# Designs tried in a protein design run: designed miniproteins, single chains, continued (3). Part 62

Each design is a single chain, and the fold is of that chain. pLDDT is the mean over its residues in the fold that is shown.

## One batch from the design tools (miniprotein)

Design m10290
Fold by ESMFold2-Fast:
Structure m10290 (fold): chain A 81 residues (1-81)
Amino acid sequence: STAEERARAFALLPGIVAEYVAAQGDPALAEALQAILATSPSPEEFLLKWYELLVPPAAAAGLVDAETVARIAASVAALKA
């Protein structure tokens, strides 16, 4: 169900954020991601803020393609259903 999907996504987010932050070693990114996680009342809002923060520089660096961007958008839409 949507509620189970949201609970599952939220339960995984702190671990994913911590792993990503550890990999980057950037304290400014760590602070920004922790603020987004703390102030996001839903997985959808977190994904939207994450998308705005990380996807444009990652796409510019060639780390994320249009297919991956579309997949992220589809995941946000699925969580809202």
Scores: mean pLDDT 65

Design m10291
Fold by ESMFold2-Fast:
Structure m10291 (fold): chain A 100 residues (1-100)
Amino acid sequence: SELKEKLKKAGDEILKVVEEALREMDANPDMTEEERRRLLQRAVDKVTEIADKYGLPDDVKAGLIRAVAEALRRYFTEGVSREEAIERLKKELDKLIESY
């Protein structure tokens, strides 16, 4: 379907955005909490822009934002590695894509 193909492309771009944000945090352990919050907000804003660029429906957009938020929560709250957070996000995105 056209929606499934757009969602695959959006998912690939979202994975890159989140990986770059987490890599920036890993590279800058002395980053203040305010600086980390700003970096995360920029990543979330980019995810929103990607969803809007591909014209994804609001429910699909909400699902993408939820998947990203869960990956970030695992990284910050559970202390999982960047690689594990990205792998989990990829699995959640694949599951979301398969539902369409």
Scores: mean pLDDT 83

Design m10292
Fold by ESMFold2-Fast:
Structure m10292 (fold): chain A 62 residues (1-62)
Amino acid sequence: KLEEARKAYEEGLKAYEQGNYKEALKHFGEASRLYAEAGDFEGAMEAHKEAQKVAAEALKKA
């Protein structure tokens, strides 16, 4: 799960770079969930924070 969380986080970053905010939000949300399930709560909080930043950015552009 920790390796899966890391991959989800990377997919979120790639989607964000491509301007796919909804896809980035989905991947960061999944990463946060997977980090929490693996017991990495610091990683989960970081991924959740990235998801919130992406959501805020998407709302600005809407």
Scores: mean pLDDT 79

Design m10293
Fold by ESMFold2-Fast:
Structure m10293 (fold): chain A 85 residues (1-85)
Amino acid sequence: ADEDTEKAEELLKQGKYEEAIKYFRKAVEKDPNNARAYATLALAYAKMGKFEEAVDYLNKARELDPNDPRIRQYEKEIIEIYKKK
């Protein structure tokens, strides 16, 4: 689980959003309660301009852990990306 998340974060930093999504999806398949992986999926989709998918994954992350400060940070980043459109 952690290895897939680390690989996905590395790919996200490289701008390889589609490949990063693949590894984050693998991480959430292994641990469906991984709220941070869902939040990072949301951020990756938002960076690709896919806001419908971004909102869906962000809502899932918030249902699992509504008070995680990292999830709140990613929500703010997604809103900022959207406002630039």
Scores: mean pLDDT 81

Design m10294
Fold by ESMFold2-Fast:
Structure m10294 (fold): chain A 80 residues (1-80)
Amino acid sequence: SDAEIAAKVEAFKRAALNAAAHPNVEVAYDEIRAVGEAVYRLTGDVSVVLKIIEEVLADPRASEELKEQLRELGEEFKKL
């Protein structure tokens, strides 16, 4: 159902935001990329993935290094 999909997207978004706080940028990036791939597979909608990336980019726990990598990740998702 649409409600079940929305609940799963919200859970994935929380996972991405939690990953942004990880002290290892490579681990944080890999977890957020995996969330993006899972959300795209679930929804077929790149705009949902891009909104999650935007929320992580707005999170003060995300380092500038992670934010730079996530901006590039967003551009890669736009090519889908």
Scores: mean pLDDT 90

Design m10296
Fold by ESMFold2-Fast:
Structure m10296 (fold): chain A 66 residues (1-66)
Amino acid sequence: NADELVKKGEEAFKNGDYETAKEYFKQAADLGSARAQALLAAVYHHLGNEEEADKWASEAERLRGG
């Protein structure tokens, strides 16, 4: 489920494996996890992809605000 995917992504991120973290957060975000969308935005920001970072940050705020 989304929570398990977020956990796996966070473990990968802690280990500096940003590609694996991105894959797990993307899967969890596609399941509607606002937490995963925020974390996915953070990964994209770290990778220098500002457009994707802004997109996912906006999605996360939308879900958190509702």
Scores: mean pLDDT 79

Design m10297
Fold by ESMFold2-Fast:
Structure m10297 (fold): chain A 60 residues (1-60)
Amino acid sequence: SELDKKIEELDARMAELQKEYDEAVKNGDREKAREIAFELAGVTLEYMNLLMEKKALEKE
């Protein structure tokens, strides 16, 4: 379904952002790490919202 595709895409995006965050921290790039952390928070919120929508639909 479209919803499942979006959830899977966000899961992959979170994994990529976590890797980028770890590299930025290792490299001492504090500005980049902060930017990635902020983006990761937003993606995580969207992911949780879609998971809740999916669970509501599956309850039928």
Scores: mean pLDDT 84

Design m10298
Fold by ESMFold2-Fast:
Structure m10298 (fold): chain A 89 residues (1-89)
Amino acid sequence: TEELIKRGKELAIKGLALLLTAESELYLALAGLAPPESLATAVRLAERAVELLREAAELFEKAGDPEAEFARRQLRRAEELLREAREAL
């Protein structure tokens, strides 16, 4: 299922990019190097990253692609970052 793998990769790349941006926004805000609005931004980006990475993991699982495990690990990271950002907000 080439189409499922391709879509999974596209979603995983987008999810990872949002996760990295959310992480940056959160930690810069906590360090006092970014405005408080960055906490709300981190929450929004992390929420979207969770959605995309969850869908990517599901698509890889349906395709039998071993990248499903990678996507699940990144999903767990995104969920943890979202929890941390919400607690800081």
Scores: mean pLDDT 89

Design m10299
Fold by ESMFold2-Fast:
Structure m10299 (fold): chain A 55 residues (1-55)
Amino acid sequence: SAAERQRQIEGIREAIEYAEKNRDLTVALVALREAEKLGDEELVRRAREVIEKLG
């Protein structure tokens, strides 16, 4: 459903923000995997940017 997809997008976005603030590579990698499963190219790009920034 659209509502379920929106909740997934919001959860991934929050995980990306958490990973960047806390320098948590594990959370960033999980967020990337979930973004790839969702097929959201912008979330995938953002998660990759955080991973590159962390290591």
Scores: mean pLDDT 88

Design m10300
Fold by ESMFold2-Fast:
Structure m10300 (fold): chain A 87 residues (1-87)
Amino acid sequence: MKEELLEKAKEELKKAEELARKGEEALAAGRYEEAIRLYREAVEHLKRALELAEKAGAPKEEIRKLVLRLTAAEIALIGAEVELALA
């Protein structure tokens, strides 16, 4: 059970990392609407990863790292939204 939750958290984190990378590529290419969609999906996967890790009782250091990654993704989303507004 606890191990299964941690495995699911890892899968959610991996999906978020792939989406964030694609978001960065879209943003660099000036595809702001695509970047926003990708970052929004990355944020949702990171929120699920954090929830699963918390339910599993993951170490506080791992929770902190997930919170920092989520915060970074939310900042990237805001940045993409600002770029779209200025385009």
Scores: mean pLDDT 88

Design m10301
Fold by ESMFold2-Fast:
Structure m10301 (fold): chain A 90 residues (1-90)
Amino acid sequence: KLALAHNNLGVALDSLGRYEEAEKEYRKALEIDPNFAVAHANLGVVLDSLGRYEEASEEYRKALEIDPKNADAINADVDSGVRIIKKVVS
């Protein structure tokens, strides 16, 4: 699906350290599917990498509002004020 394709391209760009391009692709995914919880979480991770912490926190909140039970895709502790963090392992 088109939204999923943009999300997957964003993940690949993020893995290459191309954060601004990854942000663009995640935003395109969300233009197609605004309720795509994983894309909101991934956008938050990229915004954190860019030092845009307030915007990252807002995207994490949106991800949890859409899918509060998706523990496999996002690690979150919003009640303690901890950001959702996608763990990258090399």
Scores: mean pLDDT 72

Design m10302
Fold by ESMFold2-Fast:
Structure m10302 (fold): chain A 78 residues (1-78)
Amino acid sequence: SPLEEAMKRIREILRELQERLAELVDKDPIEALREAIRAIEEIIALLESTPATPWKEDLIASLREQLELAKEELKKLE
């Protein structure tokens, strides 16, 4: 299903993000935050490309809230 394909891609994005964050968090925390922001935006876009369900819309809303908080933290560090 489109949702199953999106969830597989989301797992790949999260795995790649985890590996990058492990390298960057101590060396370049600003770049680590930028990578996290990019991953959240990609996940939101993938979820929005699948058929709407109430739980998915709640998840998207939660992710958008976390994205805005991350962007505000980035502004404070730049």
Scores: mean pLDDT 83

Design m10303
Fold by ESMFold2-Fast:
Structure m10303 (fold): chain A 72 residues (1-72)
Amino acid sequence: SMKEKAQSLLNEGKKAYEAGDYERAIKLFEEALKLDPNNIEALIFLADVYERLGDTEKAEEYRKKAQELAES
């Protein structure tokens, strides 16, 4: 299913994140969000990656979206 594919991409993104490969992590998390746009975990990891890269504006955008979905 599309959700199973999104979860697989999320898991690969988490491995890339743990390895410090932030470019690969972003790509995988963005692909997961294309399949599951309301995936709060992917949004939180994207916020964390962008924060580590110094892109505070993008980090805050992803955190806000995750918060809105968590309150829904």
Scores: mean pLDDT 87

Design m10304
Fold by ESMFold2-Fast:
Structure m10304 (fold): chain A 56 residues (1-56)
Amino acid sequence: MEAAERARELALAAPSAEEAARLVGELSQKYYEDGDIEAARAVEEGGVLGLIEAGL
């Protein structure tokens, strides 16, 4: 899912775990506001995977 991949890339590119969580949270919130709950959940999952890959 494209939303999950975007979240993963945001987490990998972030300078810290705190900043990664903030960026992923903002992206997830945007999808919730658009009514796309599945994409919002995918963003959360992608963000977690990105943090794991980054070793954070």
Scores: mean pLDDT 77

Design m10305
Fold by ESMFold2-Fast:
Structure m10305 (fold): chain A 57 residues (1-57)
Amino acid sequence: MEEVEEAVRKALAALKKAPEETRPIALAIFRQDLIEEFGVSEEEAERLVREVEEEVK
């Protein structure tokens, strides 16, 4: 799979194990990594973050 898809799967797995209280911070870090490390646009990063958040919450 592509780097971004792997990052999404790893973030989802980590967030499912994280306490609910820490998820907003973890999601914010994930969003920043998508933009800065993977070169994803802000719009696409927001979409991916929402997908992960919906799957976790």
Scores: mean pLDDT 76

Design m10306
Fold by ESMFold2-Fast:
Structure m10306 (fold): chain A 57 residues (1-57)
Amino acid sequence: MSTEEQAKVVKAYNKAYEALKAGKTDEEARNIALSLGLSEEVADKIVEAAKVQLEND
């Protein structure tokens, strides 16, 4: 994975986490990752990771 792609993943994760914490839907969080040019597979993993982080907070 390129450093540029890794930066997009980190940005998507942080924005998805903020969206979920603010009460937005899983679909809205997923769309944030997709809007940054990430694949559906990566977007799904980001939303899952953000949800796990919220559960542990």
Scores: mean pLDDT 80

Design m10307
Fold by ESMFold2-Fast:
Structure m10307 (fold): chain A 98 residues (1-98)
Amino acid sequence: SKYVEAVRRARRALLGFDLEVSEETAKKAIELYKEYEKLRASGADPEKIWEVARKLAELLGVPVLSEEDAERTVEIFRQALKEVDPELYKKIEEEAKK
């Protein structure tokens, strides 16, 4: 699925290798990303935004040693999603701003 491809592309960019990803894990990654964009757009508490970013990084298997690591992980995931499914990316962005 496009969800699996987006997660695999993000992992390759972040870790330098490709890992098999389940549909369940991929869907969870998309849901965490949706939550991140919604919280960011609404001006939510920074700690809550960082908690979601950290959860996404952990799900992707990316070590988080700093807030910058979590932010970089979300940005790389965003770029991967834009490349794999630009329509879903736009829908998430539009829904977050409502």
Scores: mean pLDDT 82

Design m10308
Fold by ESMFold2-Fast:
Structure m10308 (fold): chain A 107 residues (1-107)
Amino acid sequence: SVEEARERLLKAVKEFVKTLMDAENKTPEEAYKAIKEALDKLRALVDQLPLDPETRAQIDSVIDELKKALEEAVKAGKTPQEIVDIALSYLSKIASLLTEALRRLAA
């Protein structure tokens, strides 16, 4: 149902934010792995939703862009705080796309 999908998405977003907060206290490689795992879980949840292929592709594209940005940050010797800041910079775009996905499920 739309309500169950909404609750699962909200819980996934909360878990993602918690992962970002916890990642600040890890090594850069551990922060990268934790955030990447959380993004994979978010993608798997989105793949279970009955979304239009275009909306799914937009979400997948943003997740892939973030994963690449995080990988490049680790290679550049960025700190865990800088890695988290990069992830946070994508959070608003991810949140906007998830809100649009929920709106489409309600239609």
Scores: mean pLDDT 80

Design m10309
Fold by ESMFold2-Fast:
Structure m10309 (fold): chain A 75 residues (1-75)
Amino acid sequence: MSAATCAAIAALAAAALAALDAGDPATAQANLDAAAAIASAATGIALPADATLAAIAAKLPPACQAAVAAAVAAA
């Protein structure tokens, strides 16, 4: 997994949380589904459509997990 792919997943995770804070669960779920799709394509691991951010992060390399956690904390 490249640093750019990791940054894309982190940005989508942060956008999903921002959408939840704004009261838009549909946009939050769309961003989370996009993050899951990128993670699945990059890792080869199938993720369910309703996967939580924690479940997605658990399937990523440690460096990528740290990037996602940092982006989520900043959001």
Scores: mean pLDDT 76

Design m10310
Fold by ESMFold2-Fast:
Structure m10310 (fold): chain A 64 residues (1-64)
Amino acid sequence: MDKEKVIKTAKVLIEAIEKGDEVTALAAARELRELGYEELADAVESGNWEEAKKLAEEIIKELE
């Protein structure tokens, strides 16, 4: 697993969610799905932004 890529993509996702940028959030979710984070991608695709942000923050903490 590419930890740097996961952290960068998770940060992009958090920023997109905070800005309400759904297009960028969905693109980041698709990349995270390919990196093995299916639950996070599912949360984004279902519009559960609060859970998606929390999962992304947890992933960043785990990989740091």
Scores: mean pLDDT 82

Design m10311
Fold by ESMFold2-Fast:
Structure m10311 (fold): chain A 60 residues (1-60)
Amino acid sequence: MEEIAKLVEKIEKGEITEQEIRDAIEKTLKEAGKTISDEELEEMINTLKKKIEEAGKTIK
C-alpha cells in the first residue's frame, strides 16, 4: 500500500500521530526531489492537523 493510503487509513481510524504526518510529508517531498524550510514543513503539518481535527478525527 502506498504511504498516502496508509496515512489516510490511520487518520480515519484515529490512530495517526504528529510524527507520522511529519514523516509522510518529508518522505513524499524527498522522493519528489523537493526540499522545504522547517517553517514551511511546520505550516503543512499544522494545516493537516487542523483539517484532521475539523473532520472529527483524533491525533495522538
Scores: mean pLDDT 74

Design m10312
Fold by ESMFold2-Fast:
Structure m10312 (fold): chain A 86 residues (1-86)
Amino acid sequence: GEELRKKIEELIKKIEELKEEIKKLGGEEEAKELLLEAEITIGLARIVIGVEKVTGEDLNELQEKIIKKLEEIVKKLEELLKKIKE
């Protein structure tokens, strides 16, 4: 899944950008649990990509589940950022 790996990398980059914006606005404490969930999910994504690269195993279904979780985290971070900007 080269396409799935690219999607995961794009979502990780988006989360890091949202984290930086939240920190600049002083919303880090309000976002604490969600940012921790993001870090855990990113860590799992990196492990899965690493295992697929080393073993050659097809982990596409697991990567798709990780993508969905990362997309949910992005949406929640974007909603929180909008609330902080109000």
Scores: mean pLDDT 83

Design m10313
Fold by ESMFold2-Fast:
Structure m10313 (fold): chain A 86 residues (1-86)
Amino acid sequence: MTVVITVRHGSDALRALFLAMAESYRKKGLTVTIDERGDTLTITIEGASVEQAIGLALQGIGWGLDGLDVKVTIEGDTLTIEIDAS
């Protein structure tokens, strides 16, 4: 599966946390692409298992429960998580 995480971070601390998450998945052998435009960070993770995608979706829901504006969408084999943390 492909996982796309788009985060409008609004702070350097949140940016650093999402970049650390992306690096952790890269270290696990997944193909990770990072694109940054202003305060918006887009992380694309390719080759994720269904279990990894479910874990990321549940984490996104958890971030939403913690007060972030989070949208989780599944279309085909692509999971999209959109976060507004600004």
Scores: mean pLDDT 80

Design m10314
Fold by ESMFold2-Fast:
Structure m10314 (fold): chain A 74 residues (1-74)
Amino acid sequence: SSRRRRELEEKIREAEERLREEAERVRRATREEEEALERRKESKELTLEAIMRTADETVELILASSELLALKNE
């Protein structure tokens, strides 16, 4: 019957629209997660650089302090 065919075509259209909306939600969630992961990576890189700089400065301070102590003992 033409009525049943129309009802099925409408049901298919509604299901396709819901699938498109769900796909768009998944895309948005994926993008937000990717952006959060990139920010976390950048934050970790900055932290590692700061640790490395602090280590280098600490070594320099120890070496300079040891040299100064050696000079004062003469």
Scores: mean pLDDT 83

Design m10315
Fold by ESMFold2-Fast:
Structure m10315 (fold): chain A 85 residues (1-85)
Amino acid sequence: MSPEELRREAAEVAREIAEELEKKGDTLTAYTVRRVAEFVARSTDLEVAAEALLSAAEVLKESGHEEGAQKLREYADQLRKAAEE
């Protein structure tokens, strides 16, 4: 997978997490995660994109969404590794 494909996939996963939160009625957390997904989709800097995903993961963890938080951390780690290549 190219670094750009990985970044696009990470943004899509964050968007999917936001949509699931919206369906569950957690509209405020969903809004925050969606804004991060949009930022990651537009960011050409993989390190900056990874930092944004980590910020979203922290918000998810604080809101009790551990599974979503872990998933975004895993994507952030992959983006950081891609940035080193």
Scores: mean pLDDT 84

Design m10316
Fold by ESMFold2-Fast:
Structure m10316 (fold): chain A 61 residues (1-61)
Amino acid sequence: SLVEEGARYARQKRYEEAAEKFREALRRDPRNVIAQVGLAESLRELGREEEARRVLAELVP
């Protein structure tokens, strides 16, 4: 799955590729919390903290 591919890239510290796989997962299922968290963590590792914060804001009710 796209989430599993994203997690694999993140484990390899390939955070740009990880973020892209998590973005693809969210395009298929916008409510995929695992993909949202994975994307935010990958963006944070890349120093893109504002983008990570915006992704996480989508989880707030």
Scores: mean pLDDT 82

Design m10317
Fold by ESMFold2-Fast:
Structure m10317 (fold): chain A 75 residues (1-75)
Amino acid sequence: KELNEKGKEYFEKGDLEKAKKLFEEAIKKDPNYLEAYNNLAEVYKEMGKYEEAEKVHKEAVEKFKDDPDIISKLK
């Protein structure tokens, strides 16, 4: 949770590299943290790394595919 919040702060400041690393660490500590996957995908999109953003999104979809409420919130 703390890593995800800190990642959001760096994203707001435009420090995309630090935001990316913090969201990656949040996922590593809690692989079921859907919000961190969504945030990481947004960071990649903002960096212009659309292939990486798609990969993160697909990872989240595969992980949560059996929960229709969660799937409906994936972007």
Scores: mean pLDDT 76

Design m10318
Fold by ESMFold2-Fast:
Structure m10318 (fold): chain A 62 residues (1-62)
Amino acid sequence: GKAEEMAEQMAEGARDSALAGSKEGQKRALEEARKNAKATAPKEAADLVHEAAVKALEEVLK
């Protein structure tokens, strides 16, 4: 559904940013993912997108 598609896109973007950038870039990607999810999606979709982005960044950072 839309929430899953948004979560996948945000996770992919966050992962790509983390892999390509410095630690500053990784933190920036997570912050932008949070803002975009909250601003663009309803609460449930925003939470899902945010969780996906956080998990993607955690995987790359660890």
Scores: mean pLDDT 66

Design m10319
Fold by ESMFold2-Fast:
Structure m10319 (fold): chain A 65 residues (1-65)
Amino acid sequence: SEAYEAARKALEAAAEGDREAQRRYSAELIRHSRDPEEARRAIEEAVAAGDSGTAAAVGMAMKGA
């Protein structure tokens, strides 16, 4: 899903110290997480992949959006 992809890229950018990419992908994550169906699908996808960090990032974006 778009929210899952944005969350993964935001976390990767944060780990690399790429502040511009982190800001860009965080904005995309927040935008896509405004749709509860998209956010739920992204969390389910992350959990199925064993990626609890990405699931948490989507959950936080839902609260911030």
Scores: mean pLDDT 80

Design m10320
Fold by ESMFold2-Fast:
Structure m10320 (fold): chain A 56 residues (1-56)
Amino acid sequence: LKEIAEETGLSENEVEILKNLLTILSKEDIKRGLIEEAGFSEEKAEKLVEMLEKEL
């Protein structure tokens, strides 16, 4: 999780929350939230979600 946080500029706590949300919400919902709330590009949001899925 530290590597993901460093690559994305999020805190470790934020990455952990997103990982937990991915077990409840769809990846599309997570990507939408990252783009709309955190100002991520679509490509960065997709990459982050993919990295989180690899940790599950």
Scores: mean pLDDT 76

Design m10321
Fold by ESMFold2-Fast:
Structure m10321 (fold): chain A 65 residues (1-65)
Amino acid sequence: MEELEALKERLKEELMKHPGVKSVEIKDGEIILELDSKDVTEYSGTAISAIGAGIELGGRVIIKK
């Protein structure tokens, strides 16, 4: 549980640093990433981070735009 919380905190911190990220939620092993950027051309890194954490949680990643 602590490792999942650490991943959640780190992921949220990293993703929220991106100006195109509107919100990040993690529930039931799913990472819900809401993107509201008008000029997000390099979002792949953000998506990869979210996917990685989602896999670690044993769930799936849902990226909403």
Scores: mean pLDDT 59

Design m10322
Fold by ESMFold2-Fast:
Structure m10322 (fold): chain A 88 residues (1-88)
Amino acid sequence: SPEVQARLRELSDLLVELRDRITTEEERQWYAELMSRVRDEILEFAEKSSDLDALQELEVRLSLRLARELAERLGDEDVLARLDALEA
């Protein structure tokens, strides 16, 4: 759906912004592990289901969780506010 696609694009942009703010090796490794788990879950769902709408909703949910965990760890209140708007 166009709405889901728009949310995925906004989340992708936010994740790029958050990645650019990771400066420590520990945080880079943590982020890479989170990204890998999110990607694996999406790929596993796609292997087992042909429901593209359900897949896109899963992508939104996982991306929101990843972005929120990153924003909370970074203490980024601006990104947290943007995420709240995307969930509304």
Scores: mean pLDDT 78

Design m10323
Fold by ESMFold2-Fast:
Structure m10323 (fold): chain A 62 residues (1-62)
Amino acid sequence: SAAARAAAEAAARAAAEGNGDEGSKYGQLHVDLAGSTGAARAGAADPAAAGGAIWGENSYRS
């Protein structure tokens, strides 16, 4: 569904932004591991919950 797809995209963006923001430069190894874990985490649980927080912030800016 469109809602599920939007939630998945928001969760993926949250995972990428979180990992990139914190570990992208400092720990390339950590970014690789964290990125894989973040993607699995978003898919394994409720992507809407993770994406909702970041999505709300993005909407807030607009």
Scores: mean pLDDT 51

Design m10324
Fold by ESMFold2-Fast:
Structure m10324 (fold): chain A 76 residues (1-76)
Amino acid sequence: VKDYIKKAKEALEQGDIEKAIEYLEKAIKEASKNPELESVKSLLEVAKKHAEQGDIEKAIEWAEKAIQALESIEKA
């Protein structure tokens, strides 16, 4: 999950929206396999929505929030 979010963020920073959406979808799919990651999935869905609207800055912001939420769950 985390690796896909990182790749999505990198694609957003490079302006490759299509690749970013693809990686966000992969991250959402992987998060969907683990009930503990439901909050991470929701944050990723918001990031994807912003990416689809061309709001790169917001897409990156929500992807970062998803990474932070994931790291908090992994340490619990």
Scores: mean pLDDT 81

Design m10325
Fold by ESMFold2-Fast:
Structure m10325 (fold): chain A 66 residues (1-66)
Amino acid sequence: SVQQAADELRARLSKSRSLYEAAQEMRRFAEENPDVRVEGDVDGNRVTVTVTKGDESATFTVELDP
């Protein structure tokens, strides 16, 4: 489901130590999951991520500044 895909991606991004690492993980996740679309919007150290699968989408935000 789109929620499972979003939860998996959020778990991966929570282990990222930088915005650059987060961007790399998002690209990797999109390559591994060709049936989903991943979009990220950056504002400082905050990334708002939208995962879309078919007509379903889930959005979450991660803050990468500890």
Scores: mean pLDDT 80

